# Ledger of designs, part 33: designed miniproteins, single chains, continued (4)

Each design is a single chain, and the fold is of that chain. pLDDT is the mean over its residues in the fold that is shown.

## One batch from the design tools (miniprotein)

Design m13201
Fold by ESMFold2-Fast:
Structure m13201 (fold): chain A 79 residues (1-79)
Amino acid sequence: SELAEQLRANAEALRRHAEATGDERAAEAARLLEEAARALEEGDRERAIELALEAARVVQPSATEEELEEGRRLLEEAI
């Protein structure tokens, strides 16, 4: 799926950033996005959305509940 490929691409970019900078939050976000891509490939849309939103929280801890709810809606529509 295109979304799973995009999640893996984003995970790879974050992993490279983490390797270059030592940013452990970027490494954790990359791991969560890889798990989200895998969940999506396995047909578990709910888990994929939850993992992708958790990755967003790790990268942007200042994200509001409303922003995260909007992100969930966009992911539901994209899947």
Scores: mean pLDDT 79

Design m13202
Fold by ESMFold2-Fast:
Structure m13202 (fold): chain A 69 residues (1-69)
Amino acid sequence: GAAAEAKAEALRKEGEEKIKEGEKLKQEGLKLLKENPDDKEKILEGIGLVLRGIGLIFEGELLIKKAAE
């Protein structure tokens, strides 16, 4: 009943927050890559941020899927 709905809502909210943070990191990483095409250190940093962002988006999508089950 109500407890299951509250748990599903909490998972959905956490998932949405993780997707939002992941999209932010992905955008920051892409910006670093675009603005620093000849800076190897900034390229590596940008790639790391993009990968971290993708990971958070995937985690968030899994939480939303769990909330819907």
Scores: mean pLDDT 85

Design m13203
Fold by ESMFold2-Fast:
Structure m13203 (fold): chain A 59 residues (1-59)
Amino acid sequence: MAEARALAEEGLALAREGRLEEGQRLITKSVILAQEAGDDALAEEIARRAREVLRELGV
């Protein structure tokens, strides 16, 4: 699960830098990796954090 978390953090950082398309792509990949590993709770947490960041940025 370290790989999914690392991709999520990278995607969130890119989104905060204004690279929303690239950030969203990495966040989506991190959610898929978490789901494939059977960690639905992590996938949900990543999706929730992504929505919080996008809301903060006015998206």
Scores: mean pLDDT 80

Design m13204
Fold by ESMFold2-Fast:
Structure m13204 (fold): chain A 55 residues (1-55)
Amino acid sequence: SEETRRLLLELAEREGVEASEEAIELAVALEERGIFDPELAARFALMIAQTDQMY
C-alpha cells in the first residue's frame, strides 16, 4: 500500500499534476483487490483523477 502511494506521488510530480486523496484511495483499492500491480494501479488512478479534475 505504501509502495502504491509513493509511486503515485512520483508519477504526479513527473506529470506536473496534483495527486489528490481521491487518486491515492483509488490506487490503493485497485491494488488491494489484486486487479493491478502497484505501478499500474498508481498510473491508472492518477489518470482517472486527472479526468475528474475539470476534465
Scores: mean pLDDT 74

Design m13205
Fold by ESMFold2-Fast:
Structure m13205 (fold): chain A 83 residues (1-83)
Amino acid sequence: GPRAKGDYEAFIKEAEERLKKEPSAEVYTDLAEAYLRMGDYEKAIEYAKKALELDPNNEHARIVLAEAYRKLGKEEEALKAQK
């Protein structure tokens, strides 16, 4: 998987191209994790929420959402996202 910031930027571009063909919870979760690893916590929250709109039981998206809220110092929102 991508590790460096430039690798995540390339991954995001590929995932955005996948999203143009068909939106899916998997692609939204991939985008949320990539933005989280890049330090764009607001975009990570946005895409994790979109993934959960398509698949409310997506554990990976819930974990990314909670981690992004914690990174922003929003501990109460992070605890709610874990449920």
Scores: mean pLDDT 82

Design m13206
Fold by ESMFold2-Fast:
Structure m13206 (fold): chain A 82 residues (1-82)
Amino acid sequence: GPKEKAEKVLKEMEKIAERTLEDMKRLSFPARTVVASGAELDIRRLEREAVKELEKTDPELAERVRERAKELIERIRRALRE
C-alpha cells in the first residue's frame, strides 16, 4: 500500500545519504564532488517517482517524501562545503 511504498523509499533515500556522507569523509576533490552529485540525482529520482504515485492517493505521504529528500540533499550539500 502507499504507506509501505513511502517507508521503503524513505529507507532507500536515507541509506544513499548515509553511505554518501561516509564516503565523502574519505574522499577529496574531484571524487568527493562526483559522489555527492550522484547521490543528489539518485535521491531526486526516488523522490519524483514516489511523489508521482503517492500524491493522488496519499498527499501527506507524498509531502513527507519531499521533505525527507530535501533534508538529505541539504545535508550532503552542507558536507561538501565543509
Scores: mean pLDDT 87

Design m13207
Fold by ESMFold2-Fast:
Parts: C-alpha cells; structure tokens; sequence
Structure m13207 (fold): chain A 65 residues (1-65)
C-alpha cells in the first residue's frame, strides 16, 4: 500500500475544500505543505495534515508564506 500517495491525496482534498493550502509537494518521502498565511484556519489545516501524516506513517513538513 502506497501510504504517502494516500496522505498526499487526503491533504490535497483538504486544500481544495478549505482554500488554505498554496501548494503540496513530495520530496524524498516527505510531504511538504505550504499554507497561504498563519491564521487559525490554517493552523487547523496544519493539525489535520499532521494527523493524516502520523496515521499513514509518512514525514510531513509545514511551511507558511
């Protein structure tokens, strides 16, 4: 089972629904999520993305503009 693709897909869906994610990248087995700004909504998206990455056993890096 390709856990990183599952986590990436879930995070991209969250980005589409919330509008808080500027981009999602995958580098060397790590998912890199860039959020548009540090807002309470973006912090909730970060927490959810971290929970998804933890559940799928993949590395996550979160960046803010």
Amino acid sequence: MIRIETAEGMIRIIGSVTGEIKKVEVKDGTIIVTLKARTPEAERVEKLARKIAENEGVKLEVRYE
Scores: mean pLDDT 81

Design m13208
Fold by ESMFold2-Fast:
Structure m13208 (fold): chain A 70 residues (1-70)
Amino acid sequence: LEEERAFGERVGKDIAATPDPDLRRALAEMVAGILVANGDTPEQIRAVAEGVAKYDPEAAAILRETAERL
């Protein structure tokens, strides 16, 4: 889960650097879709969301919602 958190921090930083809120949402949804397609568990997706939340809480919420639906 340390690797997932570290990945989430990198992704969250990149999303937060994007000034367009619609693009930030789309990027978060794209990341969530990739994690699901790769067969990541709800726990792994939540760990990524934990890293993302450090930089973009709204993007992290999208990832958590995705994990909740699995």
Scores: mean pLDDT 83

Design m13210
Fold by ESMFold2-Fast:
Structure m13210 (fold): chain A 88 residues (1-88)
Amino acid sequence: SARVAEELARLREAVERALAIARELGVDPETLAAIERMAAALLELARRAAAGEDVADFELEIVGPRDPRLGEAVGEALLAVQRIIELA
């Protein structure tokens, strides 16, 4: 689906932006590791959903960052994954 491809591109861009912002801000190593784990989990969840796999039991730990730019990027990634699940 063209819409799934668009949301996958949006997810990848949002994840890359979130990681770049976290590194620029110099967040502590534990927070950076949590964001990296969340990013990997979101990409895996989206890949499985796009393939038509059942993701109802997929466990996702969400990081709620204080920085507005980082929060916006994380939020965009979460919305992209939700849209992929709804479209699949």
Scores: mean pLDDT 84

Design m13211
Fold by ESMFold2-Fast:
Structure m13211 (fold): chain A 62 residues (1-62)
Amino acid sequence: DPHVERAAELLRQGRFDEAVKHAEEALKEDPNNLRAWGLLAAAYLESGQPEKAKPYFEKIKA
């Protein structure tokens, strides 16, 4: 999924807002995309928003 690949690259570059946007686009196409859930969780944690990351972790660890 090109959105997941782009989100992962942006996350590595510290571009958290852009990474979130691309991960959200991936989820719009496939709401069960575990990679996109993980990238959203990581982006929120890296940007200092752990409360926003928690529901995404709950989904991928269920």
Scores: mean pLDDT 78

Design m13212
Fold by ESMFold2-Fast:
Structure m13212 (fold): chain A 61 residues (1-61)
Amino acid sequence: SELEKKAIDEARKLAEEGLKGTPGQAAVLLNDYYKEKAATGELGQIGALTMAKVINEAFNK
């Protein structure tokens, strides 16, 4: 879906920005992004499983 593609692209950009530091910092940025999407209700549309996949894909691109 369009929403899922946008989430994946945003997660990849956050991971790339975090790679200026440590993998731990990238993980924190992605986790914060995930929690923000959950709080705004966007996660309800794409599901927790899909967001977990987005986070994993961002690290393993």
Scores: mean pLDDT 63

Design m13213
Fold by ESMFold2-Fast:
Structure m13213 (fold): chain A 69 residues (1-69)
Amino acid sequence: LEEEAKKLEEDIKKDPSNPVLYLHLGDVYEKLGEYEKAIEYYNKAIQLAGDSPLGKEAEKRKKEVEKKL
């Protein structure tokens, strides 16, 4: 998970506008118990994806993580 987060952060540096990378990074931080970071990355995915299916999925995952705070 920690290695997966680092790989995703590297991928984001190469493609900073790809909402899929932020969604996956949010998922990784959620699994690590870093709920505030997970919410931050889901918010970035929502901002980049807008009113798309991916943006809606990120919003759903964000709400589930918010329940754990």
Scores: mean pLDDT 82

Design m13214
Fold by ESMFold2-Fast:
Structure m13214 (fold): chain A 93 residues (1-93)
Amino acid sequence: MAEAEANPDSAEAWLLKGAELFRQGKYEEAVKWFEKAIALDPNNATAWALLGEAYFKLGDYEKAIEYYEKALSIRPDDEQVKRMLEEAKKKLE
């Protein structure tokens, strides 16, 4: 839009911070940044999917399923999130 620079407190900036922490294995910290991204933009399917993936890595498969389903409610055709949802469901069987 009018500005090419993302605000450092934007949903995108916080999503990137969470993703970096996730790559470092800091899943609990990544969750906090993804939750901040969702608070700014609750319709960001990517933020919901990453929150689910962070909970999956933490072993909280029930929350992972909840957040993947939330991501799919916003973006139903996300094949990657569908695969992650099925994998989380298998962990509960």
Scores: mean pLDDT 81

Design m13216
Fold by ESMFold2-Fast:
Structure m13216 (fold): chain A 84 residues (1-84)
Amino acid sequence: MKEKLEKEAEERIKEAEKALKEGKVEEARKILEESKKIVELLEEAIEKAKEEGEEVPEVAYYLLDLHKEVAERVEKLIEEYEKK
């Protein structure tokens, strides 16, 4: 499971890189916004579960960290592209 999710994350980052190389900044921004939205939803769900005394599965924290990494890396790629 974790290995598959990591591969999907790397593929998203590569898709953003490819979009930027082709001048498709909007495609890269969509990937960034999707990752940011997933992070927001996961953080909200985790905090809600903790507040309600529910057990939060380890995979939820793993997914949160993974999508945060995707968002950070894509955001840096966009910043570097727009700098030049």
Scores: mean pLDDT 80

Design m13217
Fold by ESMFold2-Fast:
Structure m13217 (fold): chain A 58 residues (1-58)
Amino acid sequence: SLEEKVKELSEEFKKNLTLDEVNELLAEAVEELHEKGIYRGEGEKALIELLKKKLEEL
């Protein structure tokens, strides 16, 4: 699932995110991509790249 992928990614960045924080981050990233219309076409790739950026900013 996307939640599992986000959790694994957060562990790679040495962030201790709770399941609630993972869901919040995922929802925020999806909303940002929706605003930009990026999920039309390159949705999953763009989502992963945005999640990496947000994890680095935490």
Scores: mean pLDDT 70

Design m13218
Fold by ESMFold2-Fast:
Structure m13218 (fold): chain A 55 residues (1-55)
Amino acid sequence: SLEDLQKKMQELGKELVETMELFRAGEVSPEEAGKRISELVKQMKKLGEEIQKLE
């Protein structure tokens, strides 16, 4: 459903914020942070396209 997709988008956004926080704290390398962010952005883009098609 649209609500399930929107909830998943919020979860991905939360993971993005957590990744940025870990990077600022020095818990992850720039390379690791970059890879995680790229994957999250890819997923959010695909999910956003699916949401737009349903609206």
Scores: mean pLDDT 83

Design m13219
Fold by ESMFold2-Fast:
Structure m13219 (fold): chain A 72 residues (1-72)
Amino acid sequence: ARTAELAARRARSDELAKKLVEEIGMDPATARRIASLAVREGLTDEEIMEVARLVKEEGLSIPEAIARVRAR
């Protein structure tokens, strides 16, 4: 069960990383890191997009962007 849940989470993070590259224009390595950490933190797709925007547009670190989105 947990192995299947980890595989599903990995698939979701891969899809989100691709979306971040295509919609936000992020570097693929950075997009994968954001998607993996944000999915692990339980963020929604909308919150993950906001994290990516804060990292790209405002130059925030990934943990700082996650903390800011979660504070809203």
Scores: mean pLDDT 77

Design m13220
Fold by ESMFold2-Fast:
Structure m13220 (fold): chain A 117 residues (1-117)
Amino acid sequence: EITLTESGGGTFAEGSSVTLSSKISGDYNLISVVGWFAKAPGEPERFVASIDLYTGETSYDERYKGRATISYDKANKTVYLNLSNLKKEDTAVYTTFAVDLATGKVYYGEGVEVTVV
């Protein structure tokens, strides 16, 4: 079983930066891709970014290009999402997902709340 333990949420000033983290626990050899979704009140869930843990290849949604950076620290088994130049519209619950290579099963974290004021 895979568990995603998220941190870095809170209240941030418009124009500032935040780094969210997600620590992966369990059998990491089965996890291929880890990424982030964002869900704002009254809006559909949106893809933010993903990283392939084997190749290091990254993918970003167009609205986050140039403002988001996703990275993976193998030693600490932690995926980071840095969001720069925060906008009030970035206010959302940010949830990590992890894809199991063998089954295609997706695991989700509990989400962290980011509020931009």
Scores: mean pLDDT 86

Design m13221
Fold by ESMFold2-Fast:
Structure m13221 (fold): chain A 66 residues (1-66)
Amino acid sequence: GAAEELKRRAIELIREGRTEEALELAKELVDMGHYELAEEVGVYAATQGFVELAEEIGRYIREKQE
């Protein structure tokens, strides 16, 4: 579905080092209510060394769940 495709594209952007674009897609996942998929993107970012991106994604998830 559309959410799984957004997750896949965000992961591809992370692999390319395009962190700002990956963050935008992760935010779209959160805005759509797909918190688990956005969290998986953040975890992947952390495993690739993009810790700041992972922290930003986690913060956005927290803000939207409250």
Scores: mean pLDDT 88

Design m13223
Fold by ESMFold2-Fast:
Structure m13223 (fold): chain A 92 residues (1-92)
Amino acid sequence: FVPPKPEEAKEILEAARKLTELMLNGELSPEEVEEIEKAVLEINSDSEELRQLAEMLVEAARKGEPSAIETISGILARENLELTKKIIEKSK
């Protein structure tokens, strides 16, 4: 993992916040959780680390753990900002 540039860090934090808000305030249905998992796996099936992060995010959402959702969303956005943005877009 390479630390992001300051400008990228701001975008990463914004994406992580938006994803966290979606997970917490979007009244997640089982279908929405499934769509998030599907989006990650379809967009970046070649990355084991990103797949594991996506699985952890889905699990945290299923359990309703705000701190876990925030932490994992932050890591996911930091590891792959574009993927995080695509998840947000697909989840609507």
Scores: mean pLDDT 67

Design m13224
Fold by ESMFold2-Fast:
Structure m13224 (fold): chain A 63 residues (1-63)
Amino acid sequence: SAEEEAKKKKALERMASQLNDETIDQVIKGLEEQKAKHPNDERLNRAINSTLENLEKLKKAKG
């Protein structure tokens, strides 16, 4: 739901504010590795791609 997506976004913003760029990059690497382990899971891959885009946007906003 839209409310669940808003909660996830708020949680990511809170985490990003507490993390340095190196830690955010490590999270991104972990997500890419999970995507590589499940290449045929289209739903998971779309969710990971959206999360990666949001993390990159948060990193830019933080910097």
Scores: mean pLDDT 75

Design m13225
Fold by ESMFold2-Fast:
Structure m13225 (fold): chain A 64 residues (1-64)
Amino acid sequence: SMKEEYKALLRELGAPEETLDALADQLLALDDSLKRAGVSDDQIDRSLRVAARTLVAKAKAAAA
């Protein structure tokens, strides 16, 4: 599923295990919003990768 793909990406980026479900849900919500706005698939992929890195950095900062 797309959620499992996002969880895999977040885990690769070093997200704490306890945050994976919540962060993946945020990426799913962003993906849905961008698709509804008519953003291209390539631009959605780039935006989701930037968002994933930002969310992981924030989660790591909160855990430290």
Scores: mean pLDDT 86

Design m13226
Fold by ESMFold2-Fast:
Structure m13226 (fold): chain A 63 residues (1-63)
Amino acid sequence: MSEELKKIKEEIEKIVNDPSLSVEEQFARLQKLEKEAIEKYPEYREEISRITMKGVIKLLEKS
């Protein structure tokens, strides 16, 4: 995995596991992170979307 994708995955995990954030805030942050990451690394669009989707699934499991 590239350094960029690894950092994105770590950031998603941090958001999903942050107890100070509501589920709604976690979803909003994941959406913003996905958009910003794709803008910076369009060549990794599919991988970024896949990693973000895994984060969304984890949040749905907690809800």
Scores: mean pLDDT 80

Design m13227
Fold by ESMFold2-Fast:
Order: C-alpha cells, then sequence, then structure tokens
Structure m13227 (fold): chain A 60 residues (1-60)
C-alpha cells in the first residue's frame, strides 16, 4: 500500500520525527474508526501505526 511504501521511504531517510508523527496520526485514525464501528478501517490504521513504530525501533 502507499502508506507502507511511504513508511519505508521515511525509514531509509532516517526520518524518525516524521515516522513518529505518522504513527500518532494512524493511532488516532484507528481509534476514530473504531468509535465509528468501522473495524476494517481501524485494523488498517493499527497496522500502519505498528509498521511506523517498528521502523522507529529499527532506526534506534
Amino acid sequence: SHDLEYIEELAKAGDVESLRELAERARAASEQARQAGDTVLADYYERIARAAEEAIRRLE
């Protein structure tokens, strides 16, 4: 997906700050989707948040 490709681009650039911001936005989007009852969208954003968080761990 475009989001996962973007995470890998940020990881290759060592852009930890942008990865943190992306993870935070994805977590917020997941919670908003969950509150709306959209579990598919919530799971998608949870996956994006985890991917960004894992990229940060690899860089640290």
Scores: mean pLDDT 86

Design m13228
Fold by ESMFold2-Fast:
Structure m13228 (fold): chain A 64 residues (1-64)
Amino acid sequence: EEIKKKIEELKRKAEEYDQKAGDFYSNAQYYKLKGDTVKAEEYENLAKKYRELSDQYRKEAEKL
């Protein structure tokens, strides 16, 4: 069904963004260890943004 394909696409995007959020979070931790607080903050902000996008796509999929 058409709706099923849309749900799968939204779930796939959610997983992709969740993975990117994890990668950004790991980078933030790396820069914290190096004392680069500016880059650490930038990567933390990116991790939060991508995590929120992932959550939004998951919620959209659940509504269908």
Scores: mean pLDDT 84

Design m13229
Fold by ESMFold2-Fast:
Structure m13229 (fold): chain A 68 residues (1-68)
Amino acid sequence: SAGDRLREALIEGMRNGDPVKLVVGGKEVLEFDGSDAAAATAGALLLIGSEGQPVELTVGDEVLRGTA
């Protein structure tokens, strides 16, 4: 699913130490250094809990869009 791909990209960004920004429903909800495992976990849980909401995930210089 698109949500699974967004979660995978967030985890990969954390693993690589990339800056991560998560926007759900057009509102910024999380911004952190990718090495922050607690923030990455919170972001993954938020994606799971936001089923059906539009999501924009920025990892480093890449922007990924989809539905949670």
Scores: mean pLDDT 73

Design m13230
Fold by ESMFold2-Fast:
Formats: sequence, C-alpha cells, structure tokens
Structure m13230 (fold): chain A 66 residues (1-66)
Amino acid sequence: MMAAIREAARALPEAPREEQLEALKKLSDALVNSEPPVSLEDQARAMKLIEEMAAAGRAAAAELAA
C-alpha cells in the first residue's frame, strides 16, 4: 500500500488532471478497503503523503481560479 501511495504522489504533478483524479480515487479506495489493516505508523505516513497531494491540488486549483 505505502509504495502505491508514494508512486501516485510522485506521478500526480506530471499527470493530466483526469489521471490525477483517478489516482486520488484509487488511493482513497485502497485506504478504505485495505487488507491486511494498515499500522498506525503507516497510516501517519500515508496521511503525510495525502497532505502533500492536497497541497499540490490546492496550488493547482488556485492557479485555475486566478
């Protein structure tokens, strides 16, 4: 799981918007449906990566809104 989250986070800035949305959806689905359960430490790392992706998304949205 963590490797997939890192890969998607790295790909997001280079991908077109549609691919970015698909990657975020897949990450969300994977986090919700993860088996085996993710450790608290891995969850913390995943949340940090999600925050980085969210920051990139907010920056892109601000560019579009400006």
Scores: mean pLDDT 62

Design m13231
Fold by ESMFold2-Fast:
Structure m13231 (fold): chain A 88 residues (1-88)
Amino acid sequence: MLEEARKHLEEGVKALKAGDYEKAIEHFQKAIELFEQYKDDPEALELISRAYSLLAKAYRKLGDTEKAVEAMKKSLEYFKKAIELRKK
């Protein structure tokens, strides 16, 4: 459900702000998995993009630059997909 995915995204943001980077990563990954069930919904794609951007921030905080770059690349891909779907 989109609400469950949004809840994981919010919990991830909360963990990220608290410095619990590993917990933040787990929540963001769970949110992405749940949102991927709605890949034809531009709102879900926008939230996947946001989750990947936040995942990249968490990886940077842990010093994992390779995973951070990979996550940012995914964020951009989903952002472009969302824009294209909204234009129809």
Scores: mean pLDDT 85

Design m13232
Fold by ESMFold2-Fast:
Structure m13232 (fold): chain A 83 residues (1-83)
Amino acid sequence: SEKKVEALIKALQDPDFKVRQKAAYNLGAIGDERAVEPLIKVLENEQEHPSVRTAAAEALGKIGGEKANEALLKAAKEGPPHV
């Protein structure tokens, strides 16, 4: 539902990294393109917890599309070794 996607996008800003990680995984499972830009911001945030960045990368891979694929390619070249 629209409300669920919006709530999960908001949860990407939660103080608890485990909540942010779960939100990213759930957004990937739903596959809604509205999550792509929020997930790219999570992936590109070098101050983010590595587990959350990995979950964002996996979610972007599940959603797919040109914008998601371009962000994943960029992260693979410039991101941490474990992304």
Scores: mean pLDDT 84

Design m13233
Fold by ESMFold2-Fast:
Structure m13233 (fold): chain A 74 residues (1-74)
Amino acid sequence: VSEEQLEVDILVALALIYEAIAKTHPMTKEELEKVLKRLREIRDRVRALPGATPEQIAELDELIKRVEELIKKA
């Protein structure tokens, strides 16, 4: 595994952890907005890294959408 591939995998795993916590842990709208900001930052970093797959980027877009939906319901 290249360092670039490892970095992408770590960032995707981190995004999944943020989304899981947002879904399972009670959060204020402000806390959910902070999670959304972190997910967008992760997506932007993954997009900049060589070796990121379209599937991984699509997964990050889906996680962002799910958190946006939680904010709208809060």
Scores: mean pLDDT 82

Design m13234
Fold by ESMFold2-Fast:
Structure m13234 (fold): chain A 76 residues (1-76)
Amino acid sequence: MAEEVAELLRKAAEVIRENPFGRDIALLTLATLLAVARSEGNEELAEKIQKAMDAVVNARSDTEAAEALEKFAEEL
């Protein structure tokens, strides 16, 4: 699961880089992953996904948001 989530975070970062509304699309993907992690009782993964979402929301640019997701993917 952690590697599958890491791959999805990298794909979400790519969506942010390639699309004008990529940040909103990435947040929807992350919200789905967060719900799955919580449903499986994986609190550690849920916390990491929540931090990734917070980083995307608080990013000053699409580049910063994408870089934050790529960094979180490497740390999973």
Scores: mean pLDDT 80

Design m13235
Fold by ESMFold2-Fast:
Structure m13235 (fold): chain A 72 residues (1-72)
Amino acid sequence: MVKEIKERAIKAIEEGDLKTAVEYIRELIKKGALEEAEELINLGIEKYKDNFEAQIEFGVLEVELAVEKVIS
């Protein structure tokens, strides 16, 4: 399951489907797959470095990930 979500998130990032990528990464955070979520956030930030909206979305996910690491 986690592997499948990760693969779908990678595909969404590669295809430019930002909304789907964010949704899958958020699902990984909720499932406690924090290392996988962090990898995908970093991939998205690198892939969309020149896209302001994408940088904001992935920045929000970084904050959500940091909070989950503290409260989990």
Scores: mean pLDDT 83

Design m13236
Fold by ESMFold2-Fast:
Formats: C-alpha cells, structure tokens, sequence
Structure m13236 (fold): chain A 62 residues (1-62)
C-alpha cells in the first residue's frame, strides 16, 4: 500500500532528525508527509490523525 510506504519512509527521516535533535528537520519531514498523503488522496482529517500519531510516537522516543 502506497500510503504505508510513504509513512514508513518519512518516519525514518523523522527518526534521524530526532536523533540529531533537529526539531526544524522533524517539522519539515512531517510537512513532506502531509504533502505526499494529500497526493495519494488521503483526507485532511486522516492526515491530521496520522501526524498526531507520529508526533506522539516521537515524544515517546525522547
């Protein structure tokens, strides 16, 4: 599933940014994910849910 691949790829980039302590890079990767999900036809509501889940996961890793 293309959505799952996009989430996996961008999540990896987010993890690298978190490892570096680069909050700006984390935010940019999240924005890239939003754009990619919109292109794949994911609804705005679902995109926001995914973004919140990723942010919560990132906070749990810190």
Amino acid sequence: EKVREAVREITRKILEAVQKGDDEAVNKAIEELRQKLKELGVSDEEIERIVKAIRNAVDALK
Scores: mean pLDDT 78

Design m13237
Fold by ESMFold2-Fast:
Structure m13237 (fold): chain A 92 residues (1-92)
Amino acid sequence: MEKVEEAIEELRRQAEEAAEAARLADPRAAAEAALEAARRGEEAFKRALEEAEKLEDEELKKKYIEEAQRAAAELGEAIARLSPEALALLAA
């Protein structure tokens, strides 16, 4: 597996974790799980961009940057689906 693909898969996994967190009835548990997914996802996104930048093939680099951006958007959407109470706890 390419290092960039591995980082993108990690980012997608964190998006799934955040989506699962949004299904939790307890706002505190949902906020804690979403915060953990956001932190790990941010690190994975950074790594995906760094590994993509090392690629010599401009088309392949573009493809992986687009995939990483889509996975990051999926994570953001999953977090946005949290209850207003969980989102308030996540913010402060």
Scores: mean pLDDT 83

Design m13238
Fold by ESMFold2-Fast:
Structure m13238 (fold): chain A 57 residues (1-57)
Amino acid sequence: MSERELILRLIGLKLRKIGLELDLSRETDPARRAALQAEIDALDAEIARLEAQLAQL
C-alpha cells in the first residue's frame, strides 16, 4: 500500500470515529452505547495498525 493510500485511509477512519463518538455522546440506550463503543474500539485498533505501517515508511 502506498503512503498516500495509508494517509487517505487514516483520514477516513478518523472521521468515522469522530462521527461514532458524537453518536455515543447522544445515545442513552445501554445496548446501543455498547455497540457504538465496540465499533470505536475496532476503529482504534485499525487506526493504530495503519499508523504503525505509516511510521515504517
Scores: mean pLDDT 85

